# Designs tried in a protein design run: designed miniproteins, single chains, continued (4). Part 63

Each design is a single chain, and the fold is of that chain. pLDDT is the mean over its residues in the fold that is shown.

## One batch from the design tools (miniprotein)

Design m14174
Fold by ESMFold2-Fast:
Structure m14174 (fold): chain A 89 residues (1-89)
Amino acid sequence: MKEELLERLREVEKRFLELASKLTTEEGKRVALLAVGKAQELVAHLRGKDFESLTAEDLEAALRAAEEAVRLLEYAVENGPEAAEELLA
């Protein structure tokens, strides 16, 4: 299960980077940086733990947060970064 969750997290990370590359405006870059900041904080926290100390719940929480960040970037690419900021309000 842990390996499967880590593979899913890596797939979400690839999607995140793909979407972030499409946000070229100053506002779009700001939204991308906010999403990256949240994801990086979580990833840094997880990297401090031994693999054995990571629970399925820890990995599921990380995956959920990463998926939410991807959804925010998808919304920003489709509807504009201002619309994405409104979604966060």
Scores: mean pLDDT 68

Design m14175
Fold by ESMFold2-Fast:
Structure m14175 (fold): chain A 104 residues (1-104)
Amino acid sequence: METLPELSEEEARKRFEELLKQVEDAILNDPSLTEEQRKLIREALELARKVFDDPNVTLEERQELIARLEKLLTALKNHDVEGAVQLARELKEYAEKILEKIKK
């Protein structure tokens, strides 16, 4: 809340890119994930990246994407496949809603 002025767009982007890499690495190292589940998670990551890179997206929306990626990464590190799939679906839906709003 009070640290928002220190969380520049550049810092948020660096954190987001690090989280994307860690999630992708976690997916590659989890043999319990099916190809369909990996595809869903990757689609969520691709949509989150498109939203994050759009100049019409707010810093608050970017922070929400970061928070959702942190939750997804935590689920993957804990081998909570069901939780990871649910979080990926929610991330995808959130990203799609933002993209629809900013394109219209």
Scores: mean pLDDT 80

Design m14176
Fold by ESMFold2-Fast:
Structure m14176 (fold): chain A 100 residues (1-100)
Amino acid sequence: MEEELKEKIELVEKIAERVRAAFDPSSPEGRLRIATVDYAAGLLIEALKAIAEGKPFKDPLGKTVESFEEALQAVIDYLKSLGDEETAELIRKAYEELKK
């Protein structure tokens, strides 16, 4: 529903803010990692919108996801496949701390 969708989008935005705060925006490496977090947050928001509309969402690896938790895990797995285990772990921890 619209309220559930807004609440979940807000959760994704809070996760992104928490993870971005772990990186230095003045460094080239920190900027790249922040861009990766923003990309992951965008994918999660698109997945949430698709799920809310009853439409299948396909992750960047072509895997279909049916729930927010599946979409979150798909993003984590994607980041790990790119060798970015640190950002993946930070996203997972932020979600565990912020979910209610």
Scores: mean pLDDT 77

Design m14177
Fold by ESMFold2-Fast:
Structure m14177 (fold): chain A 97 residues (1-97)
Amino acid sequence: SEEEEREKELLERALKLVRRALEAARAGDLLTLEEELGLLEILRALARLEGLERAAAVLSEVIDLLRKAIAALRAGDREAALAALEEAIKLLEEALK
């Protein structure tokens, strides 16, 4: 219960960061997208430190999708970047059920 509430808090914070990353990608703002990735890596490190294995696993998948989005945006593929970020949002929404 307390572990589940803490996992939920971290995943809800991650969802807010990914939504901001989506807005940054829509604007072509690579710097903001990279800053949001850094914040997600901090959340994953915190989840690992606290032994929150489920949250850490979900955050790892979300981080991989943000890295994919950054690579796509650097290549000029905005549609692929947006698709990766929308998939990250779906993963977080499903994890929060």
Scores: mean pLDDT 90

Design m14178
Fold by ESMFold2-Fast:
Structure m14178 (fold): chain A 69 residues (1-69)
Amino acid sequence: SEEKIREVARKIAELTGLSEEEALEIVKTYLEDPEAAERRLLRLYLEGRMTPEQANEVGRLLKELEKEL
């Protein structure tokens, strides 16, 4: 549901310091194309906008959301 998607995006934003809009885009990308989402997380890491620990937790949240949809 859109509500669950927004809730997970909010958690990702709080965890990483990304905007809710950026986090929401990551969630939506993952649900349509997980490989594109993984490339985006890698890019954020390389740009210094995300730590490996944050990326791992984001990945966990995304997989959990997918199981509930």
Scores: mean pLDDT 85

Design m14179
Fold by ESMFold2-Fast:
Order: sequence, then C-alpha cells, then structure tokens
Structure m14179 (fold): chain A 83 residues (1-83)
Amino acid sequence: GMSLERIIEGAERSVEEAKRALEKGDYLTASLLAGVAALAAAVAIVLAKKEGDEKAKKRAEEVAEEAQRVELEAQKKLLEKVA
C-alpha cells in the first residue's frame, strides 16, 4: 500500500483542490474532493496510531478537520443553490 507520508500528502492535495473548486463555485466537486480527503486523513490517523507516530497523527487530524470544514461549507452552498 501507500506509505503514511504519501497518504497524508494526498489528503492535503485533495483539500487544496477542494478549496479551489469552492472558490470557483463548483460546490459538488468541492464536496466530493473534501470527502475523499477526510477519508484519506481518517486512514492516516489509524496508521499513525499503529506506528506510534504522534507527529503524523496530529498532521492527519489537522487535515481531517480542514476537510470537514470545506465539505460542510460546500454542502451548505449546494443547499442554498437549490433552495
């Protein structure tokens, strides 16, 4: 499988792409990319715990929190757009 570092880096890239989609008004893409980032971060947290890597765990937790914020904003915007 992918290394822990590569999973965290992938999640970080997905969050940044989600933010760019959000800025462009592409709320569906932003929600989907943020969801993928949240899942990748959750996997990274589990792996970091197994490896005893507290620094990687904290980094993955920060990515998970950011991904959730972007997803919630994108979902709110999607709901407002169809209301």
Scores: mean pLDDT 86

Design m14180
Fold by ESMFold2-Fast:
Parts: C-alpha cells; sequence; structure tokens
Structure m14180 (fold): chain A 100 residues (1-100)
C-alpha cells in the first residue's frame, strides 16, 4: 500500500513534467520523461501482480507502458500525446481504487 502510493505520487509528478515538456515542444526532454513513466509503470505492473490487483488494471498498466514504448520509438508527437492521455487516465483509475 505505501509502496504503491509512493509510485502513484512519483508517476503523477512525471506526467505533469511530461505535459510541460509537450507544451514547450521539448522533444528530447519529453522522450526522457516518457521513458521514466514507462519504467515506473512496469514497476507498478509487477507490484499490482504481487498484490493480486484486478486483471483489468494489470492489463491496462501493461498496455499504457507498451503505448509509451511505441511512442518513444516512433518519435511521433501524436502517439506521444495519446500515450500521455492513457497514462493520466490509468493514474486516475488507480487513485480511485485506493480510496475504498
Amino acid sequence: SSELKELLEELGKLIAQADAAFAANDMDRLIAIMGQIRDKLRELTKLLEKENAPQLLIDSARAVAASLDAAIASRDRRLMEQALLEASGLLAALERSLKE
């Protein structure tokens, strides 16, 4: 629980930094931060599996990490924007699940 909460807080900060880099059209910084978000999501996926979280949340975390990886590899600004929106949506869903 505390480890999950810390990861979600770090992930939220990284997403905010990525949004700022995207708005500034700073591609190199955006790619670097998106790589950090990907790595944190992969760590989160392992923690969710260990805690027997709902399969839909585990699958969603994996899918978002894969979208980030594809966006980074493509260097496509549209794919990067989509991956960031998916990451934000996943974070909101995880935060809601922890309030009950």
Scores: mean pLDDT 87

Design m14181
Fold by ESMFold2-Fast:
Structure m14181 (fold): chain A 72 residues (1-72)
Amino acid sequence: SDEELLEKAEEYFELGKSEELSDEERVEAFYNAALIYYYLNKKEKAIEVLEEGLKRFPDSKILKSLLRIVKS
């Protein structure tokens, strides 16, 4: 359901902010959160997640690429 997907996106977003995880795991978590929001047509939330991820990981090519897609 959309409700379960939104809950999962929120969990991934929190994992992305967790300093207990590796940089790779955190980037993957931000990516997954943004991807879920994007497929649910929550474009503004997807952008928010990707901007937050890029604030922490400014050189992440996968986050930059997804942000360009979401903004197009």
Scores: mean pLDDT 90

Design m14182
Fold by ESMFold2-Fast:
Structure m14182 (fold): chain A 71 residues (1-71)
Amino acid sequence: AAERALAEIDAALEQAERLLAQGDLEGARRLLEAARRHARDAYAAGVLSPAQLAAVLARIDALEARVREAE
């Protein structure tokens, strides 16, 4: 269960990185917002541990910072 949720979030973050590399800042931001909701929902459902949630949110925060720097 956790492995599936993490794999889906990882795929979304990889797509967000590709969009950022292409200059699609709005597309990247939307995927990061969706990934953040998915991670929080998975945590609320008991699928992710606190440590797994923290690690995912740190990755999302880093990508969001890169999007803001590119604006």
Scores: mean pLDDT 86

Design m14183
Fold by ESMFold2-Fast:
Structure m14183 (fold): chain A 97 residues (1-97)
Amino acid sequence: MEEKRKKILEEIRKAFESGNIDEAVDLLVKALQEGLLTPEDLRELMRWLREHATPEQLQAFVDRLRARIAASPDPTHPAVRELGLLAGGLEEWLAQQ
């Protein structure tokens, strides 16, 4: 499981770096639904995004996260709650830029 977790985090970062924000969001949602990511992994991903993304890229990523949350049939699912926390944290950081 550790190797699978590291691989998915690398794939998310690569998708983001290539400008494929939809793929990055899809990979993140899948990993959260499969229970692959720890809270520490999510904090590291948020830190990486803040360091490497433009405000425009972060806004696009947040918009896609919010769209996936809105499309969820179960808003109480742990994966949906984690997406909401991640989106909220990034929105707060963007408001300070």
Scores: mean pLDDT 81

Design m14184
Fold by ESMFold2-Fast:
Structure m14184 (fold): chain A 61 residues (1-61)
Amino acid sequence: SPAAEAELRAFLASQGEDSPELFEEALATYEGFLSLGFSEDLALKMAKMIADVNIEIRRRS
C-alpha cells in the first residue's frame, strides 16, 4: 500500500535513518506479515517494531 510505504519511510526518518536498505527491509517485513494473514495495521506495527530493533542492533555493531 502506498500509505503503508509512506508510513514506514516516515518512521525510519523519525529514527534518523534514510537508507534504501533499511526501507526495503521494513517493507519486506510488512509484506511478510501481510502474507501470514495479519491486518495492514498490525503488519505495519510489527514491521516498525522489528525495524526499531534492527536499527538498534546496527548502531551497536
Scores: mean pLDDT 82

Design m14185
Fold by ESMFold2-Fast:
Structure m14185 (fold): chain A 68 residues (1-68)
Amino acid sequence: SIMEEAERLTRLASDPSASPQEVADVLAELVKLRDATTDPELKKKLQERVSEIGDLLNQRVQEQLAAA
């Protein structure tokens, strides 16, 4: 199911060892799933995941900058 794939992708991005690039790749795949979906409820749930992973990507980038 689309939501099972979204949860799998979310777990990959949430791994503490995931690089900013790996999180960005997950975000891109979630955006593709959202844009391919015509179901309004599923699209809304996917947008929620996109927002969560977008916030995580920003956090990972800030952590990398702080470590430099």
Scores: mean pLDDT 84

Design m14186
Fold by ESMFold2-Fast:
Structure m14186 (fold): chain A 93 residues (1-93)
Amino acid sequence: SPLERLKQLIAELPAVKKQLEERVEELVKKGKIDEAIKLLKDAIKQVQGTIAQARQLEKGSSGELKEAATELIKGLQELEEWLKKKLEELEKQ
């Protein structure tokens, strides 16, 4: 169901954040700045797409489904902000 899908995405979000953080830091340590920038840009695009889908569900839903969509959007917005800050830092170097 859409609700179970949203709950799964919310539950997986911390692990996704950690994997992205570790991979970006590994690429940076290896001097692969262009690859890290590409990874961040691709991740931002994916996160923005998921936010757009979650916003559509939030707008058309109520109760637990709306609450889960709102929670997912908040987590994804925090991830997007982190990704954008990292991108800005790398592009300034």
Scores: mean pLDDT 88

Design m14187
Fold by ESMFold2-Fast:
Structure m14187 (fold): chain A 88 residues (1-88)
Amino acid sequence: MSVLLVFSGVGKHVSEFVAEESGKYNIVVVATDVPADAKGTAEVFVNGEKVAEGPLVRNPSDPSVLYAVLEVEVKKGDKVTVVVTVEP
C-alpha cells in the first residue's frame, strides 16, 4: 500500500493515520514551495516508536520540491505518525 503526504513550505509537519490493513506501506512524502537550499528529514513512528527515518532528497528538475519514500511494516489498527521537518 502507498500513502502520499504533501506539505508546503518550511517547518515541522505532522500527519497521522491508522493502518486499515497489515503489511508493507510505502510512505511517500513531498514538500513543495521550499527554498532551493532547504533540507528536510522524514520520521515514521508506529504506536509511538520510531521505525524509519530518512533525509528528503531534492527534485533535480525542481529545486523547490523535496521528497522521500520510507517503507514500514505495520499491523491492522497500528497508529502511524509521520513527522516531516523542513529547514531553510
Scores: mean pLDDT 85

Design m14188
Fold by ESMFold2-Fast:
Structure m14188 (fold): chain A 70 residues (1-70)
Amino acid sequence: SPERAERVTELVREAMKYAREAGKISGKVDEEIDRANQLIAEKARQSGVEGVEQALEEVKKYTDDVKAKA
C-alpha cells in the first residue's frame, strides 16, 4: 500500500541521515552513504512492497545529489 511505501521511505531517510553522520565522523561520507543505500535497496527489493522501487529511485537521486555537493 502507499502508506507502507511511505513508511519504508521514512526508514530510508533515517538510515541515510545516520550514514551521513557516520561518514562525517570517519571522513568517508560517500562510502557510508553507498553502503547504506546498497543494504536498504537489497532489503527493500526482497520485501515485495508496492511502491518500493519508486522510493528507492528517489533515494538514489537524493544520495547522488548529496555526493555531488560534498
Scores: mean pLDDT 67

Design m14189
Fold by ESMFold2-Fast:
Structure m14189 (fold): chain A 61 residues (1-61)
Amino acid sequence: DEKFERFLKAVAVLKAAGASAARLVDVLRRNGIRISRAQASTLLNSTGDLKEVAERIYATL
């Protein structure tokens, strides 16, 4: 799923950059992906397998 790969890359890049939840929400919104600030915070603060967390959140969208 190309949209999921784009989502995962955006999360990984912004997490590495130390971005805020608000920034991640804004970047994803500009790419046609709507998430809550709580979901963005969960993604950015994940310490386990980011792909698994991202897959669970993406499945709710």
Scores: mean pLDDT 83

Design m14190
Fold by ESMFold2-Fast:
Structure m14190 (fold): chain A 65 residues (1-65)
Amino acid sequence: SVIKETAVDILGIEAQFSVGFDEVVREGNRVILTGKIETAEAKKQLEQFKEALKSLGFELVVKET
């Protein structure tokens, strides 16, 4: 569904912006954020975005640089 995929892409961009990651990419059913988790607050925000994406059938993956 284009609408569902658009919602997932928006959530990925929100996660990137909120946590301060360098990139966001969707691959299949995965949303990949490239960056580093440096704080407990960033980790908590990522867990919230993981749950939101999971409810849409997608997995949030962090690729560390």
Scores: mean pLDDT 76

Design m14191
Fold by ESMFold2-Fast:
Parts: structure tokens; sequence; C-alpha cells
Structure m14191 (fold): chain A 93 residues (1-93)
């Protein structure tokens, strides 16, 4: 279910060392969608890493390019969650 996916996403992001405030804000922005938009990812990166708009934009686009080659402006949770699991397993966060 979407609720289970969002709960797992929250757990993985917290395990990655991201702040509860930034993670919960991102989950609120996602709402009832099963994907994260470029703008939502950008806002998360700005809050978590205190990045400028330009730095957050470039970083968010790079993440989307790795997870979604079409750069449609979103990352499906079914793609993001396995990628976060792998990143945590390898220590590359």
Amino acid sequence: SLAEKKAELRTLLLQAGFSEEAVDHLLELIGDKDYITLEQLKEFLKIEFNLSDKAAQVTAQSIIQVLDFDQEGYIPLDVLIPSLREMLRTGKV
C-alpha cells in the first residue's frame, strides 16, 4: 500500500541520517502520490543540506537522471526505495 511505502521511505531516510523534520516535510509534500517530484526533492535537499536553489536543482536533477533516465521531473517510490536500500547497504549517501 502507499502508506506502507511512505513508512518504509521514512525509515530509510532516517537510517541514512536525514533529519526527522526534513523527512516528515517531504512525506507531507508527497501526500497521496506514489512518486516524488523534482521540486519536492529540491526542497528536501535545501532544508537538509542548506543548499542554494541552484545547487539543490543540480543535485536533484542528478538524482533523477540516475533513477529516471527520461527526467520527467519525478521519481517513483518503487524506484527510490530500492535505491535507498542499496545506498545504505554500500554506505554511499
Scores: mean pLDDT 79

Design m14192
Fold by ESMFold2-Fast:
Structure m14192 (fold): chain A 67 residues (1-67)
Amino acid sequence: DRQAQLDNIRKIYTSRYGETPSDQAIQAIYDGLLRAQQLAEQGKDPSQIIQVVQDGVKEAEKIQKES
């Protein structure tokens, strides 16, 4: 459920950062999660999967600061 994932990202971001994320910031995190799923399907190490998710979060933080 894409919509459920986007809603969960919005809730987590708002709770942790005290600000409402833009759709663009949510999309950056979602893209990171999709990449993480691809790596998991390829049997990559959990550390690589975590790193890709963190990269998506950093991109979202950058988008929010530039907005």
Scores: mean pLDDT 82

Design m14193
Fold by ESMFold2-Fast:
Structure m14193 (fold): chain A 71 residues (1-71)
Amino acid sequence: SQEEIVETLLADPELAEKVGVRLVLEGADPAIAGAIGRAAYEGDREALLAAINQLSPAQQAVLREAVARYS
């Protein structure tokens, strides 16, 4: 679920950075990917959720797969 992804990234900011790199390689906006990493590092749940919701549905699927693969 999206909540499980948010909790995983908040617990592991280095994972959030790696996932952000993968998102950029899959065509995500680097500013959105950077916002995901920053929010995770700062422990900002609302900012992290807002950044994830800026991703396309296809990019949100990439995020879910990357989290499952790297965590």
Scores: mean pLDDT 85

Design m14194
Fold by ESMFold2-Fast:
Structure m14194 (fold): chain A 83 residues (1-83)
Amino acid sequence: SVERATLEEMMEKAKEEIKQLEELYKKTKDPLLEAMAKKLQEGLDAGKPVLGAMKAQLVGMEAAGAPQEQIEALRKKLEEFEK
């Protein structure tokens, strides 16, 4: 179905994002990149690539010192998505 094809496309996109983060981690040894890749992989393993992407984004935003209002907004979206 179209819905199944879309999910498979999202999973393939997440795999490519993980590869990019792992290659950057090999060059930089930045633990942030490893943490983000781990969240994306956990999402893939659970069959929830969107959830994994949101968790990876949250890790990146917290490390970058994004405004607390934006961090809290993403946390609320994550709580709603996990229900």
Scores: mean pLDDT 80

Design m14195
Fold by ESMFold2-Fast:
Structure m14195 (fold): chain A 99 residues (1-99)
Amino acid sequence: DVSDPELAAEIQEGIARIGIAVLALSSEHEEIRELLFEFADRVEELGARIVEVTEDKIVIEAPSEEVAREVRELAEEVNRRIQEIDPSAKPFEVEVRVV
């Protein structure tokens, strides 16, 4: 089917969203959960894609260095806000790959 490549992309995006949800649900702070979901949404809006999520690392693919820079800045802002809400929380690492 001509929809198979689109379906594969949707499945990968769904897996990444589940990873973000698991990471978010590990936090006791509703505000941190909201920040993580907002981060995922903004990455998608920039045209980048979350491809892997672990307990302390998020891997993102960007279509250009310009988008990669915006994603890195967004990650820094989100980590700063997480630290403001919970100073004991460890910032998550973001790896941005240009494809």
Scores: mean pLDDT 74

Design m14196
Fold by ESMFold2-Fast:
Structure m14196 (fold): chain A 94 residues (1-94)
Amino acid sequence: SSAERLLLGAAEFLKTLGDLLAPKDPEFAAQLKEIADEIERAVEEGDLERAIELLERGAKLLQDHGKKNNDAFVLQVAEELEEVVRRARELYEE
């Protein structure tokens, strides 16, 4: 489904972002990768509602991290993921 493709794309993006952030914050990078793995598993199990909730959690973690570290890039990524969450919910409710 379109929702599944969007959620899997977001999970892949979170893994890539985790790799990018790992040298500066390995603990936060590990949290992003864990959420991405959980999203992929939820999609494989057909639990799209759980996958959307996990992505929303990821976006909020990025928002908190960005605010704490005054990281404009991470804050922008958080806003973009919140938009992906909204779109995934719309596609799931169709």
Scores: mean pLDDT 87

Design m14197
Fold by ESMFold2-Fast:
Structure m14197 (fold): chain A 80 residues (1-80)
Amino acid sequence: SPEENAKLLEIAKKVVEKAKEKGIEITVEEAYTIVKLLKENNLDVEEAVKKFLELFKHDNSLSEEEIREVAEIAKEELEK
């Protein structure tokens, strides 16, 4: 829904800021995708990382470990 998408986008913006504090540079689009994948996969970080890599295999400069760290930040934001 539009309301749900707006909520996930606000979470994605917070994830970008928190990732930056840890030295990881990601776009709002990448963070939004990770947030959405976590929500769709019951906050399973490993499944979200796997699916993110499948979607961005040619367009992403982030390491798997950086993506995992971002997914963990996103999970914390989604949990409250």
Scores: mean pLDDT 82

Design m14198
Fold by ESMFold2-Fast:
Structure m14198 (fold): chain A 97 residues (1-97)
Amino acid sequence: SEVEELEREIERLVEEIGRLMREAAALSDAEARARAEEVVRETLERLRKIGEEMLERLAKAKSEEERERIKAEALREMKRVLREGLRRLREILEEAR
């Protein structure tokens, strides 16, 4: 249940980041566009590392309960990273107004 709820929340956050990226791409300010691209690049790199750590932990997991806990922890961290990325993107867009 928690894993499924977190997956749905992450999907919504990814869709929102995509929308803000398209808005940033339309900005006339080249520096603001470059900052937005950097935020997305950093966010994706952090998500990659979390995913890699999750897979390593899952490979060592000995029970279904442990696997569910590992997934939930990783998804909570991914959600935090995505929310931070969204906040930074919104700030860039607001400053570019």
Scores: mean pLDDT 87

Design m14199
Fold by ESMFold2-Fast:
Structure m14199 (fold): chain A 99 residues (1-99)
Amino acid sequence: PTVKELLDFYKARGLPIPSRKTLEKLVEMIRKILEAVKEGKLEEFGISDELSLFQKLASLSEEEQTELIKEIGKKLNLDLDEETARLIAEYLVYYLGRS
């Protein structure tokens, strides 16, 4: 994902638009999660590729999606609060579901 795609996501959701620096940080965190999928680092969560990540998230409630992203964040040494994890989960469902 790009900063522009994340901006478009925030606008579509009617959310307050974060600073450019915050958007860049969110993009970096999302890219780290997607890279971890490619590297096989998330197999313990039943995630082997982007399709299985999408299927896993889509099978979960919003609360369960947020918790999964928080657990992934812990594994990747990302300090994700509840709100950040929720937004990442929502964006990943949106981003991966676009195909």
Scores: mean pLDDT 81

Design m14200
Fold by ESMFold2-Fast:
Structure m14200 (fold): chain A 59 residues (1-59)
Amino acid sequence: SGQWAVDNLDDYIKTLESSTSKQATIDALKISKGIFRLVAPPEYAKKISEKIDEALKKL
């Protein structure tokens, strides 16, 4: 389900934060946001985009 993908995004963000620099995490999240805009269904693309934007504000 789309909710499973949204939940896995949290684990992805945590993995990036623990494995790389803050700047590399920011860059990876911005790239991921662009990719999800192209490949995810519109309703999930919006949720994923908002979640990435919230993570970027906290970094």
Scores: mean pLDDT 73

Design m14201
Fold by ESMFold2-Fast:
Structure m14201 (fold): chain A 74 residues (1-74)
Amino acid sequence: ATVEVEVREEDGVYTATVRTEAVGTSGRLEWQTTEVEFTEAQVPEFLAQLDAAAARAESPLVRAMRALAEALLA
């Protein structure tokens, strides 16, 4: 699966636009888009919640969002 991530910052609020290319139920590659807003101060808590979600069911979208949160924390 392929993942594209775009991050915008506006007044200390980060908006992550994640596009995930994943194999759908039909067996075809499909692009799915999700937007998430968070602040830099929320990154550790946001990352912890993504970790919990990823442990239950790994999806390309959750993995991409986690990578984004880790990059912002670094």
Scores: mean pLDDT 65

Design m14202
Fold by ESMFold2-Fast:
Structure m14202 (fold): chain A 75 residues (1-75)
Amino acid sequence: SMEEERRRLDEAGLLATPGADLVTEALKESGLSTEEVQKIGQELGIELESEDPVELAEGFVKQSQVIADALKKAA
């Protein structure tokens, strides 16, 4: 869910990172589930399978613009 995604970013200290804001806003606009976001990430060649929330959040931030654009397109 969007709330869980935001909580993971907050716990990793990445909510203040500009890339995290782009992904969060795109998720809110798209209405996609976490599983749907992961599927889009896989289609883009982004690995979102880490059990470490910090590694997942860094992956989202690093590819934030690409993920945000894909989420908006999927909506």
Scores: mean pLDDT 58

Design m14203
Fold by ESMFold2-Fast:
Order: sequence, then structure tokens, then C-alpha cells
Structure m14203 (fold): chain A 93 residues (1-93)
Amino acid sequence: SLDDIEKQLQELNKGMLEAIKNKDVQKFNEYLEKISELINKNFPKDVAEKVNKVLEEVKRFVEKGDYFNAMVLLMALMAEITLAIERMRKQEE
């Protein structure tokens, strides 16, 4: 269900934010891959493409050592994903 997907994304986001806070690039990449897989499996292609583009930008900030902007962008992305989930719920009704 969309509620189960939202809960999974929230838990993965929590882990990813902690990895950024700890500057753990390996854990960050593990969570990035899991979020990308979940999005690609469950979201419309156009939404998945937009989310993956922003995830690539988050990764770029992490690779540059810009952990603050990586965190800010990831938080903004999660707000957009929440809005996309709400739009998907309204389309299914």
C-alpha cells in the first residue's frame, strides 16, 4: 500500500540523514540505492525520474563533502515525495 511505502521511505530517509550526519559515505550510498529501488518499483516513471535526479544531486553534495546542503536538499526531496504520495492517493480514489 502507499502507506507502507511512505513508512519505508521515512525509515530509509532517517537512516540516510544519520549517515550524512556521521559522514558515513558507505551507509549513505546503501540508503540511496534502497530509496531509489523503492521509488522505481512503486512510483510513476515521471515521478521516479524527478526523484532520482534530485537524489543524484544529494549524492553530488555528499561527494563534495557538502554535508549541510546534502541534508537540506534531502529534507526538501522527502517533502516533495510526501506530496507525490498524496497526489497518487487522490488519483486512486
Scores: mean pLDDT 86

Design m14204
Fold by ESMFold2-Fast:
Structure m14204 (fold): chain A 87 residues (1-87)
Amino acid sequence: MAEEARRQARLRGRMEGAAGAEAGVPLEELVERGREAFRAAQEAGELSEEEARAAIEGYEEGAREGWAAAEAGASLEEIRAAALAEA
């Protein structure tokens, strides 16, 4: 289901975005890696086109949220706890 794919990808994006910010990885590089991963899953038949699109959108939203929270001084533990509470 596309909505579940979006939700799971957003959770993943938030955690990876926060970790990337702390490690100094550019946000746009994280977003591009996420797009590549979900497009590869679609090509492999693991995700439908709709699920891949939803997952890419969710990951981008999550990565931006996690990045912003880390830049604002939130710890990785706080960001992870908040993301898991929303799941």
Scores: mean pLDDT 81

Design m14205
Fold by ESMFold2-Fast:
Structure m14205 (fold): chain A 76 residues (1-76)
Amino acid sequence: SAMERERLLEKLKEMHEEARERARAGVPEEELERMRRRLEEIARRIAAGEELAEEELEQALFDAGLLAEVERQRAA
């Protein structure tokens, strides 16, 4: 359990660093729009009580992190 928590924290850190680097490199607006649409669909499914696959949750977490980082870097 403690090992699982440690691995999750490490994975979240890696995802955050990847999102930061990709945001710095630039992401096409069309790709950002596709990510926003995916997140809206995931949010709808969660709100409906759907149980999502781990891979879908990981992708949604990354998409959200990347979008937030792009917005933060553009605002700076």
Scores: mean pLDDT 82

Design m14206
Fold by ESMFold2-Fast:
Structure m14206 (fold): chain A 73 residues (1-73)
Amino acid sequence: SVEELLEKGRKLAEGGLSEEEAKEAVEFIANADPEVVAKVMEELSKEFPKEVFLSLKKEVLDLNPSLRAAIEA
């Protein structure tokens, strides 16, 4: 769901996760529906500094490059 992905994205951006939790969160986001990922990324881009958001976006796109079109639409 959008809510679950948004929560995982926020925790990643805040830096409060363990190494295992961070990896799990990135994998969960990268394997989600592109439409849901796009909505979550739009919200995160408004809530966090540009450098934090771009770092998170890079990790997701490195794992699943096909999400680029949906995120950048």
Scores: mean pLDDT 81

Design m14207
Fold by ESMFold2-Fast:
Structure m14207 (fold): chain A 72 residues (1-72)
Amino acid sequence: SKEELIKKAEEKLEELKKLGLEYMKKNGFSQETIDKFEEHVEKLKEKIKTLSEEDIKKVIKALEEVIEEMRK
């Protein structure tokens, strides 16, 4: 269902958010920059809810590819 796809995309975004926060904190990013990053992730979650099921599947695949690259 579209709801299950949205949930999966949100789970992948949360994983990317955690990896991005770890990277930013390790590299001395300001709290202001970190807060803006978190705000942008929340806005992206809302945007995903407006997409078709086919586009959400493409987003999930893209997020999975980015997560894999970040974990290298």
Scores: mean pLDDT 85

Design m14208
Fold by ESMFold2-Fast:
Structure m14208 (fold): chain A 75 residues (1-75)
Amino acid sequence: MVNSDFSRSMNNVINNAINGSSQSVIQDNMRNFIDIVRPIMTRDQIITSITNASNIRGLSDSSIQNIIDIVNQLF
């Protein structure tokens, strides 16, 4: 399916954040996600998509902010 790589890579970032993985692991998964979506999504669209998914999965506000900071650092 056309969006399988998008969903899988985004879920990898969120799952690692939920599981309390190290910052380096979260950053590496985020780089993979951004590389997949960069040709078709802006930074703001990426932030919106991953923050919405993170909220649905029950990440804390601090974990969501960390994800936003990582996206901004990698763009």
Scores: mean pLDDT 80

